# Ledger of designs, part 35: designed miniproteins, single chains, continued (2)

Each design is a single chain, and the fold is of that chain. pLDDT is the mean over its residues in the fold that is shown.

## One batch from the design tools (miniprotein)

Design m5194
Fold by ESMFold2-Fast:
Structure m5194 (fold): chain A 88 residues (1-88)
Amino acid sequence: SLEERIREAVFEALKPYLDPETAERIADRVAKTAVKAYKNPLLTPEQVAITAALAVRDLLREEGRMEHAPQVAEDVRKKVLEILEEED
């Protein structure tokens, strides 16, 4: 499913910086947020990818992991956009 592909991509982006349990929890929440954005027909794939990147940034801030947030957010944006471009 699209949600599973996004979850796996986000998890891989988080894996170098977080423990597996925290990475999986954040990846699941980001994937659900991205899929909800994707179902909005007024949003472009780039806007959906940005929504996912902002979600991971905000969740990393809540975990106190702001040091790597810009890099992880950019990696998530790129990976989610790639996945969405393949769905269309």
Scores: mean pLDDT 84

Design m5195
Fold by ESMFold2-Fast:
Structure m5195 (fold): chain A 57 residues (1-57)
Amino acid sequence: MEEAARRLAEALGISVRSARDLLEAYLAGDEVTLRVGARDLGISLEELRRIIEEALE
């Protein structure tokens, strides 16, 4: 989790804490939180999911 959160934070230019929240939302299937996060970042939900999946590799 910590390593994936760090990678996601670097990829999105956000804090590790924010990245961890997005990872937890993704793993929980919380699409509402992911949609809000994608809008705040100015990217699509599909692009956000792709970046999260890359961070989890």
Scores: mean pLDDT 83

Design m5196
Fold by ESMFold2-Fast:
Structure m5196 (fold): chain A 87 residues (1-87)
Amino acid sequence: SNLEEYYKKLEEAKDGTELNLIMYDFLKSLGLVGENDTPIEAIDNINKRVPDEEIKKLLEELKEESDFEKIKKIVKEIMELVLKKTS
């Protein structure tokens, strides 16, 4: 998948719901979504499907972050690492 396309979508996202749907579409494009996963479940299962300590750390940071611009930065880093580990 084209990471630049997802970065553009993230920059344009207005809330957490849009961000979760963008992450879900990204994960689905890589075959990293379970048959019955909600978007939130797919995101929570990233570290199970792509085992990596930095991804795990970024997912924990994401849970604690309240600044939407910092959330977007963490999500971009997760997407980059997921793509790197699965390509």
Scores: mean pLDDT 84

Design m5197
Fold by ESMFold2-Fast:
Structure m5197 (fold): chain A 62 residues (1-62)
Amino acid sequence: SKLEEAGKNAAKAGEEAKGAGEAATALHGSRQILEMSTTEEAKEAAKKGIELAEKALKEFGL
């Protein structure tokens, strides 16, 4: 689905974030996808994106 693909792309953006701003943007995107998601696959992709973005923010001192 488009939401599942968007969730995977947001997760990748969080994983590949090069700074706190990119990580924060990826976190926001993943949270929005989670709110819009109705399938288990899309929700799991969004949750993983949130975890990766939060991890990146911690690595950048936030």
Scores: mean pLDDT 80

Design m5198
Fold by ESMFold2-Fast:
Structure m5198 (fold): chain A 102 residues (1-102)
Amino acid sequence: EAVELLQKAAEYAEKAIEYARQGDYEKAYKYLTKAAELARKAGLLLISKEDPIGAVLAGQALDVRKQVDEASKLKDKKQALDLLIQAAERLKRAAEEMIKLL
């Protein structure tokens, strides 16, 4: 359940990295937003099961969402893409690490 959501979050984060490296801001934004939402849902599921990892994961998803919002406000497309890559790499790492703890 939570593991399946995290696996999908990691997959979508990887797609966001791929598209951002190609300069495709729209697809990078789309996939990273989906990845963060899946990670948030996994975190809430774990919180409902009283798993302490849930709060950490929900916090990581929120931080990534804030970085995505910050990227959308940047006038420099290269800086926006670089921020999306950083956020996506962070989310992918968090999801993969949390799967190992479950």
Scores: mean pLDDT 85

Design m5199
Fold by ESMFold2-Fast:
Structure m5199 (fold): chain A 64 residues (1-64)
Amino acid sequence: DILDQIAEFLQKTFGLSREKAEEIAEKLIERNPQTSEEVKKILAEYGINPTDEQARQLLILLGM
């Protein structure tokens, strides 16, 4: 399940609660970003500033 994989990544990487991670994961899936820059913009709305590598990893997970 893509939602679970993204939520788990967000919890492990940024120390988010499960509820917050699922909220952000749902938003990422809904907006369907095509670039790491778009991933960063979405996460910035939640006060998160991912590294280029973290944004790229999220983009890969979203494409699965």
Scores: mean pLDDT 86

Design m5200
Fold by ESMFold2-Fast:
Structure m5200 (fold): chain A 77 residues (1-77)
Amino acid sequence: MEKAKELFKEVALLAGYSEEEAEEAAKELGEKASEKEVIENTIAAAEMLVEAAKAGKVSKEVGEKAEEIKKEAEKLK
């Protein structure tokens, strides 16, 4: 669970959350969701950022970091 929450926090930070907001969101999700659900939410959020970068809505660097987070989350399955 800890690694899944860490990756969710990283993707929330990339999405523009503050460090405090990202930490709170990861904690809340970890308390009410299974590890599998945290992993799946992290992958979905990272994929949305990858697509947003391809569409020019966020920077290419954000898209590249989101792709890295997605790959790390996939390894936890």
Scores: mean pLDDT 81

Design m5201
Fold by ESMFold2-Fast:
Structure m5201 (fold): chain A 86 residues (1-86)
Amino acid sequence: MLPRASPSDDPRHRASLEGFGEGLNEAIERILERLPDMTGLEMSDLRITPDSVSATLVGTDDSARLVLTLSSVNGERSMTEREERV
């Protein structure tokens, strides 16, 4: 059966969004510890979809950017870290 629901209002959807947000925030803190030369990073953008969560960290001078993507498939999560410069 294929139920039809409003994911933006569904508690499961909201719980997933907050769960991904917390996981992403923790990952960001750990990454900042591994990258001491990239101090002063702030999260500038956060994009949430049912299948993935992505966020961009930007340096104070807007000279460095890191894109983090968290994906979830059948309850198994994976995280990808990537540096972007364009």
Scores: mean pLDDT 53

Design m5202
Fold by ESMFold2-Fast:
Structure m5202 (fold): chain A 104 residues (1-104)
Amino acid sequence: SSQQQDARQQGQTYYQQGQQYLSQGDFQSARNYYQQAIQYYDTVDPNSRDLGDVYNRLGSTLHLLGDNQGAVTYYRRSSDIYQTSGDFDSSDRAQRRADQVQQQ
């Protein structure tokens, strides 16, 4: 639907803004933009690879903010989504990141 296309475009815009802030070291802004991207992507397809990518980026951003428990949660969500989308390599990588952070 046109609403799903608009939501996907908005999700992509927020994801790109999140990546820009992450590259500049503004982890709080990156987190906020990734959370907005999740909100839009989730309305399109809760199992999409795009949503998996955003959860993975949010996990790494939370780890950089010192929120290890939040990082583990979102890395695991990313792993689950990648697995359901058939991206087993990205799923395994996200799970290993979750395990590494949990051991800290």
Scores: mean pLDDT 88

Design m5203
Fold by ESMFold2-Fast:
Structure m5203 (fold): chain A 75 residues (1-75)
Amino acid sequence: SDYETLYEIFHKELGFSEEQAEALTEKILSDPELAELILENREKVTEFLKTQDLDRLLRATPQEILRDLKRHLSL
């Protein structure tokens, strides 16, 4: 499941709380292009996000996250 994969990234790999991981998963899935980019590039995206301000990720829009990831992945 795309939901379960994204939830595990946020909760288990990035250390967000269960409530934060649920909210982030729903936010990411609201933008199909963003969801697909993360799922297809899981390892690169997870390693990049570990270097970022995680509180900013909670506040960012899907469009802002997509832009930042495309720049990082040279897409």
Scores: mean pLDDT 85

Design m5204
Fold by ESMFold2-Fast:
Structure m5204 (fold): chain A 86 residues (1-86)
Amino acid sequence: SIEDSAAAVTEQDLANIREIAARMPELSPQQQAAAIAAGGILAAVIRMSGNKEATAEAYRYLAEAARAAGDEELAKKYEEKAKELA
């Protein structure tokens, strides 16, 4: 079904955001900025699916990625967004 297809896409988008967070320490500052931007787009797509649990998890990974990039302000913002959904 369309719902099953959307769930599969959400799982893949979450896996991609998790990979972004995991690889952050290996990336240059320019690559880190691009990866966080890409992760933000993926999180927006997950949010549009209506899956609050997956969206909260995406925001937690983005907070981890932001913190690894040295952006504590962005990390706290994503942590706050995740708490609002959990």
Scores: mean pLDDT 84

Design m5205
Fold by ESMFold2-Fast:
Structure m5205 (fold): chain A 66 residues (1-66)
Amino acid sequence: DVAALRAELIEAGGERMAHMLKELEKKLSGAQFSELLARLLGVLRENDGDWTPVGVEAFRLLLELE
């Protein structure tokens, strides 16, 4: 469920995460975005809920897609 994965990431990273995910969703297909959300959630879980490495990864990907 894309909405549930998005909500969990936004809860951890707040407004900045919400903005980054919105921009990534515009640049990616639905399948690519779903896969990205699962990957970012994996990073969040590997880091005990620390959103900082997740935010860095999302920002890096946004720069690569520009």
Scores: mean pLDDT 79

Design m5206
Fold by ESMFold2-Fast:
Structure m5206 (fold): chain A 103 residues (1-103)
Amino acid sequence: VLEQIKKAVEEGKEDEAFFLANLAARIYAQRGDVEGLEKLIELAEKYGLYSTAARIYLVLGDYYASKGDLEKAKEWYQKAIDYAEKSGNKRLLELAKKRLDEL
């Protein structure tokens, strides 16, 4: 999936890259694959996909919250807020703030 996202970005298919990255984030989260999520963030940041990075940070926050690691969950939600603001995605920003408040 990471290679397909990279190809979509390189071909100028930003909507496809965003869709694939969100799909990969859900799959990695379901598997508890933190390393996969971290590699996906690195890819999203490298290509300036800031709304995608924010979404993946939300997924990491949810993962750590589900494990009872509230301090790590808070850290990841705060990063999600930062990247959502940077991307101008108001919906994602509101979602990240809500998740942080519900910890």
Scores: mean pLDDT 79

Design m5207
Fold by ESMFold2-Fast:
Structure m5207 (fold): chain A 80 residues (1-80)
Amino acid sequence: LTKDAVSGKPLSEEEIKEFKEAVKRGLRSEKDPIVGREDVYAELEKHSPAEVYNKYKGHVILEVEIELGVRILEEAILSL
Protein backbone atom coordinates (compact mmCIF):
# COMPACT_ATOMS: atom_id res chain seq x y z
CA LEU A 1 0.00 0.00 0.00
CA THR A 2 2.85 2.44 0.81
CA LYS A 3 5.21 1.23 -1.97
CA ASP A 4 5.10 1.41 -5.76
CA ALA A 5 4.26 -2.01 -7.25
CA VAL A 6 6.77 -1.65 -10.14
CA SER A 7 9.81 0.05 -8.58
CA GLY A 8 9.24 -0.88 -4.91
CA LYS A 9 10.04 2.71 -3.90
CA PRO A 10 7.95 4.42 -1.20
CA LEU A 11 4.92 6.27 -2.52
CA SER A 12 4.68 10.01 -1.83
CA GLU A 13 2.22 11.26 0.79
CA GLU A 14 0.07 12.71 -2.02
CA GLU A 15 0.04 9.38 -3.90
CA ILE A 16 -0.94 7.49 -0.73
CA LYS A 17 -3.73 10.02 -0.08
CA GLU A 18 -5.08 9.64 -3.64
CA PHE A 19 -4.94 5.84 -3.37
CA LYS A 20 -6.84 5.92 -0.06
CA GLU A 21 -9.43 8.23 -1.63
CA ALA A 22 -9.88 5.79 -4.55
CA VAL A 23 -10.28 2.89 -2.09
CA LYS A 24 -12.80 4.94 -0.07
CA ARG A 25 -14.81 5.59 -3.26
CA GLY A 26 -14.80 1.86 -4.10
CA LEU A 27 -12.67 2.37 -7.23
CA ARG A 28 -9.73 0.35 -5.87
CA SER A 29 -9.13 -2.42 -3.34
CA GLU A 30 -6.55 -1.94 -0.57
CA LYS A 31 -4.90 -5.11 -1.97
CA ASP A 32 -4.62 -3.76 -5.51
CA PRO A 33 -1.06 -3.10 -6.71
CA ILE A 34 -0.33 0.59 -7.24
CA VAL A 35 2.03 2.31 -9.67
CA GLY A 36 3.04 5.85 -8.70
CA ARG A 37 3.38 8.98 -10.80
CA GLU A 38 7.16 8.71 -11.23
CA ASP A 39 7.02 5.26 -12.88
CA VAL A 40 4.04 6.27 -15.06
CA TYR A 41 5.74 9.48 -16.21
CA ALA A 42 9.00 7.61 -16.90
CA GLU A 43 7.07 5.22 -19.18
CA LEU A 44 5.38 8.20 -20.91
CA GLU A 45 8.83 9.39 -22.03
CA LYS A 46 9.22 6.10 -23.98
CA HIS A 47 5.64 5.10 -24.87
CA SER A 48 2.35 6.69 -25.94
CA PRO A 49 -0.30 7.50 -23.29
CA ALA A 50 -2.50 4.70 -24.67
CA GLU A 51 0.33 2.14 -24.35
CA VAL A 52 1.10 3.24 -20.77
CA TYR A 53 -2.60 3.11 -19.84
CA ASN A 54 -3.02 -0.39 -21.29
CA LYS A 55 0.10 -1.61 -19.45
CA TYR A 56 -0.89 -0.19 -16.04
CA LYS A 57 -4.71 0.11 -16.11
CA GLY A 58 -6.16 -0.82 -12.72
CA HIS A 59 -2.75 -0.38 -11.04
CA VAL A 60 -2.32 3.43 -10.99
CA ILE A 61 -3.70 5.96 -8.56
CA LEU A 62 -7.00 7.52 -9.67
CA GLU A 63 -5.58 10.99 -10.38
CA VAL A 64 -2.88 9.56 -12.68
CA GLU A 65 -5.47 7.26 -14.34
CA ILE A 66 -7.67 10.31 -15.08
CA GLU A 67 -4.65 12.22 -16.44
CA LEU A 68 -3.75 9.28 -18.72
CA GLY A 69 -7.36 9.14 -19.93
CA VAL A 70 -7.28 12.85 -20.79
CA ARG A 71 -3.98 12.42 -22.68
CA ILE A 72 -5.42 9.47 -24.64
CA LEU A 73 -8.48 11.54 -25.60
CA GLU A 74 -6.27 14.48 -26.64
CA GLU A 75 -4.15 12.15 -28.81
CA ALA A 76 -7.25 10.55 -30.37
CA ILE A 77 -8.88 13.94 -31.10
CA LEU A 78 -5.69 15.23 -32.74
CA SER A 79 -5.58 12.02 -34.86
CA LEU A 80 -9.14 12.53 -36.16
Scores: mean pLDDT 64

Design m5208
Fold by ESMFold2-Fast:
Structure m5208 (fold): chain A 66 residues (1-66)
Amino acid sequence: SAEEAMKRAEDALTLAVALGRASEEEVAQASKLLQEARKAYEQGDEKTAEELAKKALEVAMKALNK
């Protein structure tokens, strides 16, 4: 679901930041994607919200896997 995808992306980004693995650029990119995901979700576009959240998760996971 979009909610699960957003939660997973938030958790992964939080972990990457806590471990010092996320660059300022990666934090900015993932945060922007999560903001866009939340906006889409609020407007009823659950599919776009899920896609944007998955992109945010990808950025966070790349930061974790350095």
Scores: mean pLDDT 86

Design m5209
Fold by ESMFold2-Fast:
Structure m5209 (fold): chain A 74 residues (1-74)
Amino acid sequence: QAQADALTDQGSAYLDKGIEAYKEGNLEEAKKYFQKAIDYFQQALALDPTNTRAQGLLKRAKKLLEEVEKEIEK
């Protein structure tokens, strides 16, 4: 489904921005981008629950969000 793929692509773009911010030490910015990525991947999966790319990227985005939140909590 083209719409689910487009949402997955938008989520992937935010995931990349989050990773870049995290590498730069911008933890709050990284957190916001990972939250945006998760939102887009969840929207994609609401339209197409079988989208394996969205499933994998959602799992990765959630893991990265957990990692950045642990750094902020220190």
Scores: mean pLDDT 86

Design m5210
Fold by ESMFold2-Fast:
Structure m5210 (fold): chain A 97 residues (1-97)
Amino acid sequence: PVLKGMTPPEALQTLMSQGAKSLEEARKKIEEELKKAPVSDEEIRERIAKKLGVDPSEIELKELSEDEEFRTYEVILSDGTRRTYRVNKKTGEFEEL
């Protein structure tokens, strides 16, 4: 939400102060859910595991890089095989590189 029109700095500070506690709590929850967002690490593991025909618990997922649209992950299988996947941050779609 954006304040309607231009408000005095004092009014802005008051609104921010009132929302600061709720925003801090929401931010903590968002950080837990969105650190590998928009799709959770668990969901990414499950999708990759399904494609590979292995159990999600057998896969180690490591973030290599992030750009404007994608996050790149290194997927390490239980046999030591490494694969690189690019995951779309908005849709959760992934591609093997």
Scores: mean pLDDT 66

Design m5211
Fold by ESMFold2-Fast:
Structure m5211 (fold): chain A 71 residues (1-71)
Amino acid sequence: SDLEQLKKQLQKAADEAVEQAKKGVDPADAVDAFNQKAAELAQQSSVDRDQKSAEIIKVMNELQDQLAALE
């Protein structure tokens, strides 16, 4: 489904951001890279707007928690 595809793509983008931060990239830059990718994925996806927003927020919160743990 389009929702499952979006979830997978968002998770991949978040995982890439975490790996960049582990290599010494500034967490703010890692978050910016994720936000840019998430916006691109949202524009390409046919998923309902509210579902897109919910999935992006969920993955963003998980990303921010993981980045905070690296400090």
Scores: mean pLDDT 84

Design m5212
Fold by ESMFold2-Fast:
Structure m5212 (fold): chain A 85 residues (1-85)
Amino acid sequence: MSAELVEEIEKLMAEIEKNRDDPEKIKELQERLRELVEKGVDEGMELIKQGVDNLIQWNEETKDLPDEEKEKLYQERLEEIKAEA
């Protein structure tokens, strides 16, 4: 992504954080962020999407699990990452 695009994304993310209590403002800023991300390099967008999807999947897979099972899955994923490094 261009340096200008990265700066705009960072500014929008900061504005979203400042306006967390205003749902209409958040919707506006999220649409703007989406437009900028879509204008980025396809590879960069794909990597961001993969990161977000991985976090959503982790939360969905672990939300109903007891802390002991959640910790076990977390440790197993860390070991897989270490094995691939």
Scores: mean pLDDT 66

Design m5213
Fold by ESMFold2-Fast:
Structure m5213 (fold): chain A 81 residues (1-81)
Amino acid sequence: MMSLEDIAEELARIVAALMEQGHGDLAEEVFGRAFAKLSRVDPELANRLAELVNTLGAGELRDLSVEELLERAEELIAQIP
């Protein structure tokens, strides 16, 4: 099971990858859903999510398809309590 910090970091990378690929609307949707759930369990981590997007970037997720990025986002968001 991933920690909340690991989940937030991977979601931040997915958001960055979607933005880099020109899917800003999808990136905003993923960010908003992640932020809403994280803010209920770890408000401090939720407030750091935007910083993580800017700091981490897409990394290894840069070469993934938009469909795979969205599937990974759904799986990660589902893991947030």
Scores: mean pLDDT 86

Design m5214
Fold by ESMFold2-Fast:
Structure m5214 (fold): chain A 64 residues (1-64)
Amino acid sequence: KKEELLKKAKEHREQMARYSEESQRLDDAYLRDGGSREVLMESASKGMEAVGHASKAVSLEREV
């Protein structure tokens, strides 16, 4: 049903926001503290999760 698809899209957008925020925090820590490559890779991983959730949200919204 359209309502279910929109609710799932909203959940994915909320997950996108959370992962984007975590990615930015890790990126800021890397830049300020001269952190390890592992911190940068963790930031990239969080960023990719955010992109994945954004893509799913857009796909669900297009089905409505």
Scores: mean pLDDT 81

Design m5215
Fold by ESMFold2-Fast:
Structure m5215 (fold): chain A 65 residues (1-65)
Amino acid sequence: MEEEFEREVGTALALIMLAIAKKDPNKKEAVEWVKKQVERLYEEGWISEEDYERLLKDIEALEKA
């Protein structure tokens, strides 16, 4: 359950960071920063593969907008 809890915490943190970035007046820079943090959290095992893929799709949509 420890690994599962850690992945939930990482995903929650990533979603909070992304929500803040969506409201940032410097959206492009904020989204780029969040993308780097999400990649690091995934590499460190804080985010599941499924949640990571979902987050990347959301980030890519924001980068394109």
Scores: mean pLDDT 76

Design m5216
Fold by ESMFold2-Fast:
Structure m5216 (fold): chain A 74 residues (1-74)
Amino acid sequence: EVEALAQLSVSEQTEVLIRLAEERFAKGVSEADIMREINDILAQLAPFRSPTELRQMRLAVSVHLAELITEKLR
């Protein structure tokens, strides 16, 4: 049901995207390629999310990925 998809929280979908980014990073995928995949998924979510929500989700994934890169350098 479309209504059930619309009721998924931004936080829940953001967590799914963060986990996807973590999986790709662990497999050696570049930051640019990971963010391209995330942007493609966000484009598919655009009919169900406001532009502000999509921007916040992208920012959360980008910040988390930057933290993973920083931690790998320690």
Scores: mean pLDDT 76

Design m5217
Fold by ESMFold2-Fast:
Structure m5217 (fold): chain A 72 residues (1-72)
Amino acid sequence: LMEEAEKYAQKALELMQQPITAENEEQFFKATKEALTLALETEPNDVLSLEDVERAARELLEQHKQAKALAA
């Protein structure tokens, strides 16, 4: 379980190093959402809902896009 969450988090980090394309944006969102979902499942005391996970993944994607734009 932790290994799977770590793999998705690592995938998201790899996508942060790639150029921003529509495909990479979608993959980044999916990878971050999956990593957060698995982390939530492994920490039973976490009070985050699936709605909070999706919102956090969207916020991370927007932060990534902004950071990439500033680095350009």
Scores: mean pLDDT 71

Design m5218
Fold by ESMFold2-Fast:
Structure m5218 (fold): chain A 114 residues (1-114)
Amino acid sequence: MDAELRAALDAYLAGRMSGAELYDTLGVSGAGLGGAVAMIEFGERAGEPELGVRHALELLRAGRAGDLAALETGARIFRELAERYEKEDPALAEEARAMARAFEDAAAWLRAAA
């Protein structure tokens, strides 16, 4: 577990660190932070907050490589979550698929703009 990224995430969620400070301090891009928040919120809705935190840290790590890396990582994780919940909670699986599509579309837009 990356203790530095975890401490920064905890400070951001508590309102003690801004997204700009997180970028300046750790190089985490906006898409990485946005993806991390989405993972936390999904984990809370799934009743698995520890799963959300684990995936949020993966998004913050990917966000240090830039927005495209964060968006591609987010798309992959939400596709995996959709498969995980397909039989147990179809509504949660559909939410994960919608999130995966949003990240995929954003990644495609960034690749086309480059």
Scores: mean pLDDT 84

Design m5219
Fold by ESMFold2-Fast:
Structure m5219 (fold): chain A 77 residues (1-77)
Amino acid sequence: SQQALDYIQQQAQTLVDMGLMSEQEAQQIIDEAQQLAKQGASPQDIKQKGVEMLGEAAREPTPEQVEALRAAALARS
């Protein structure tokens, strides 16, 4: 279960770093995934619901935006 939560947290952070999601939105999704884990959801259910929530919240980047965000991420690294 912790591995599933870590996966969702990593995906959320990636979307924040790319500018496709706010830190607040990412934290809300992480908190929701943690609540599912506390309710006894399976690792598969946590990953599925987490990915669904991230996909719904994330903004669709344009090709130009993707290029700019990749450049910014590389500079940050």
Scores: mean pLDDT 76

Design m5220
Fold by ESMFold2-Fast:
Structure m5220 (fold): chain A 67 residues (1-67)
Amino acid sequence: MLKSYTAPKSGTLTEAAEQLKKDNPSIKSVEFDDRLKSKKDDPIKEGTVISYEQKGDTATVIGVTER
């Protein structure tokens, strides 16, 4: 199922993924699409929309849209 999450603070994509897990107890693992793995430590701004697919307890980040 495709979902979106808005980053609550500026940081890195990895930090936003950890916050996504904290805010969503049903998600136990966050993975990144291969194209985003090189960018997971790049800076993102508060309000960045993170698009992810959830399969079971795993969320895969497939897109990042800066506000």
Scores: mean pLDDT 80

Design m5221
Fold by ESMFold2-Fast:
Structure m5221 (fold): chain A 70 residues (1-70)
Amino acid sequence: MREVVSEAARNLARDSPDPEVARKLEEAAKTGDPDLFFEAVKEMMMSLGMDEETAEKGARLVLKTVEEKA
């Protein structure tokens, strides 16, 4: 579980143009914490122009997809 979350977070951090979002994704990558990963992905989606509700639903789906690989 933690290893797949860390890998996904690191990959997203590398591809993120927003340095604040990248920093939060790197924090999630260090801990492998799914809650930190969810919050970082939600913020990433909001930085791309999604509203908070849509970003929350999207982040939940991303986390579920990552967890299914564990």
Scores: mean pLDDT 77

Design m5222
Fold by ESMFold2-Fast:
Structure m5222 (fold): chain A 80 residues (1-80)
Amino acid sequence: SAELQQGVRRSLEAVKKKVEANKDDKEKALEIADEAIEQVDAALASPRPPELTPEEYEAIKAALKEAKEELEKLKEEIEK
């Protein structure tokens, strides 16, 4: 649903802010990004809940995949 997609985006924004707050601590910034990526991977590996339609589930997975791409890009920026 739109609410779950917004939840994914809000969580991504929170992670980005946390990384920015720790930008001078490369080790901590990487830890935050890695933990977020692990959580997204776990969510993507989860089966569709019965309360979600296939269309809602695909939309949520698309939002999660976009979030993962942004987190991986963020991690690459930290690692440089």
Scores: mean pLDDT 83

Design m5223
Fold by ESMFold2-Fast:
Structure m5223 (fold): chain A 90 residues (1-90)
Amino acid sequence: SKAAFREQLREQLRRSNEIHKEVQARVAALRAAGVPQSEIDVLTVRRYDEAAREGLPVASVVLGVLATIARIEKNQEVIEEIERLRREVE
């Protein structure tokens, strides 16, 4: 039904927003603790990959964006982590 489909989408958006807030809070805490940005980026990729594996399509889009940024910035650690996670899904 249309109502059930709309409720399911609302729940998926709610979960996506919770993950985004979790990631933002964790990034802020890690930066405050002096963790290098490259390490923070790897942890962020892992969290969004976990969300994508749980069936949240928005997380897959975010992983794609992060992969593009990492390649532009030549962040080899993040590139390798994304490639590792993609191999595990296939």
Scores: mean pLDDT 75

Design m5224
Fold by ESMFold2-Fast:
Structure m5224 (fold): chain A 55 residues (1-55)
Amino acid sequence: LSDEEERKLIRDIATTNLKGLPKEDQKKQIKTQFRFGMGQTPKDSIIDEVLDELF
């Protein structure tokens, strides 16, 4: 995956299921769902950037 594709998928996960959760729990759920869906762990820097933009 490109960094752009990772950002898009992380954004979709965060906006669908995670709005009410603490940021630490949002980050853990993103890593878990991304691993199950893609077989890869996304970069922490990309997760942090997307969550900072959304919340």
Scores: mean pLDDT 75

Design m5225
Fold by ESMFold2-Fast:
Structure m5225 (fold): chain A 86 residues (1-86)
Amino acid sequence: MTALDFLDELLAAGVTSFPVQTPEQRAAVEAAAQKLSESLGRPVVHDGLGLTAEEAARRAGKDGYILLTAIHPTSNVVLMVPAELI
């Protein structure tokens, strides 16, 4: 499964926005990040902290991660995946 497949799984589970962080949405993001981490054999960090896209991209670049966002204009789901696994 690719990182994009996991993002699609998050959206299918109803995780559409980080500003509305219900416990259920947060748990779904954390579970998907854990599954992706296990599948890739490397840690995957989700941006559940309400960082802006620019701030998340700067952090991802520093740590050698690729910032992945949902392709929908209104989605703010962000996953950080090690660059070498994309």
Scores: mean pLDDT 47

Design m5226
Fold by ESMFold2-Fast:
Structure m5226 (fold): chain A 79 residues (1-79)
Amino acid sequence: SHVKKEEMEKIFKEEIEELKELLKKAGEEEKLPKLLEMFKKIYELTAKGDVSPEALEEVKKLQKENEEELKEIVEKAEK
């Protein structure tokens, strides 16, 4: 089974709005373009109809990189 591409696009837009608000609270709005690029790469890899094990490994690497960046932003927003 494949995730409906149109539904993935809606989720992507909603996540971007949440990310923008989080970055604004942290005072790190300048990081938005970098995080958007990482998120777009994850989306492109996962939105393919047939996701290979290699593509899943790349998604995991990108998610770990994104989690590291988000952790710094969250810590700054909480401080």
Scores: mean pLDDT 68

Design m5227
Fold by ESMFold2-Fast:
Structure m5227 (fold): chain A 79 residues (1-79)
Amino acid sequence: SMEEKEEELVKKMEEGKEKAIAAMKAGTAESAESVAGGMVDALNSAAEASKLKEAKEKLLKLAEEVKEAGEKIVAEKKK
């Protein structure tokens, strides 16, 4: 069903967030900015394409969490 497909997408994006944060921590400030931006764009695009309100809201929340984590990681690397 569409609900099952969107829930699977959200789960994959949650896993993608964890991998993105790990990659941001492992790299340079420049690579962390690129990874964060790419993941936020992917999450926002997925949210825009989503037809279910709950999936859209979860994807947008993940985008905010990646953006916040990226900003903190980049700031720490630039010190």
Scores: mean pLDDT 86

Design m5228
Fold by ESMFold2-Fast:
Structure m5228 (fold): chain A 64 residues (1-64)
Amino acid sequence: SDFYKLPSKEELKEWLREQLRAAGFPDEVADRIAELYLKALEGSDEERDQAMAEIQRLVAEARA
């Protein structure tokens, strides 16, 4: 349905990639961060925390 449709994983990944590219990140970094974020959403609490920490590190490195 087009009324109660939640974004698919692919649509969410594409949206995240677009946001990261708009923020000035290279495509490869944007893809990596989006993939980690999606993995964190489906992973355990520990995996989520580790993925979020890695995302923050990648963001900091790319913006340094």
Scores: mean pLDDT 75

Design m5229
Fold by ESMFold2-Fast:
Structure m5229 (fold): chain A 82 residues (1-82)
Amino acid sequence: MVSEEEILEGVAAIVIGVARLLASKGKTEEAIEFLVEQAEKLAPRHPRAAAELLEEAARLAERAGKLELARELRERAEELRA
């Protein structure tokens, strides 16, 4: 039986995969925005999955030189894991 946890792990992996593909095509801003939007949708019921998406967004922001955005995204991820 596919559990909610297994579904969420799969969904998070797919979302991250799509974001990485967008970033590889030079669409880093779109990738970050996509990850943040999906994280906001997941956060009320699945804060740990949302935190994982925000961490990936922070990594992309850091690689793009958006250090302040990366810090904000990491802070939000830590709050969701607390």
Scores: mean pLDDT 81

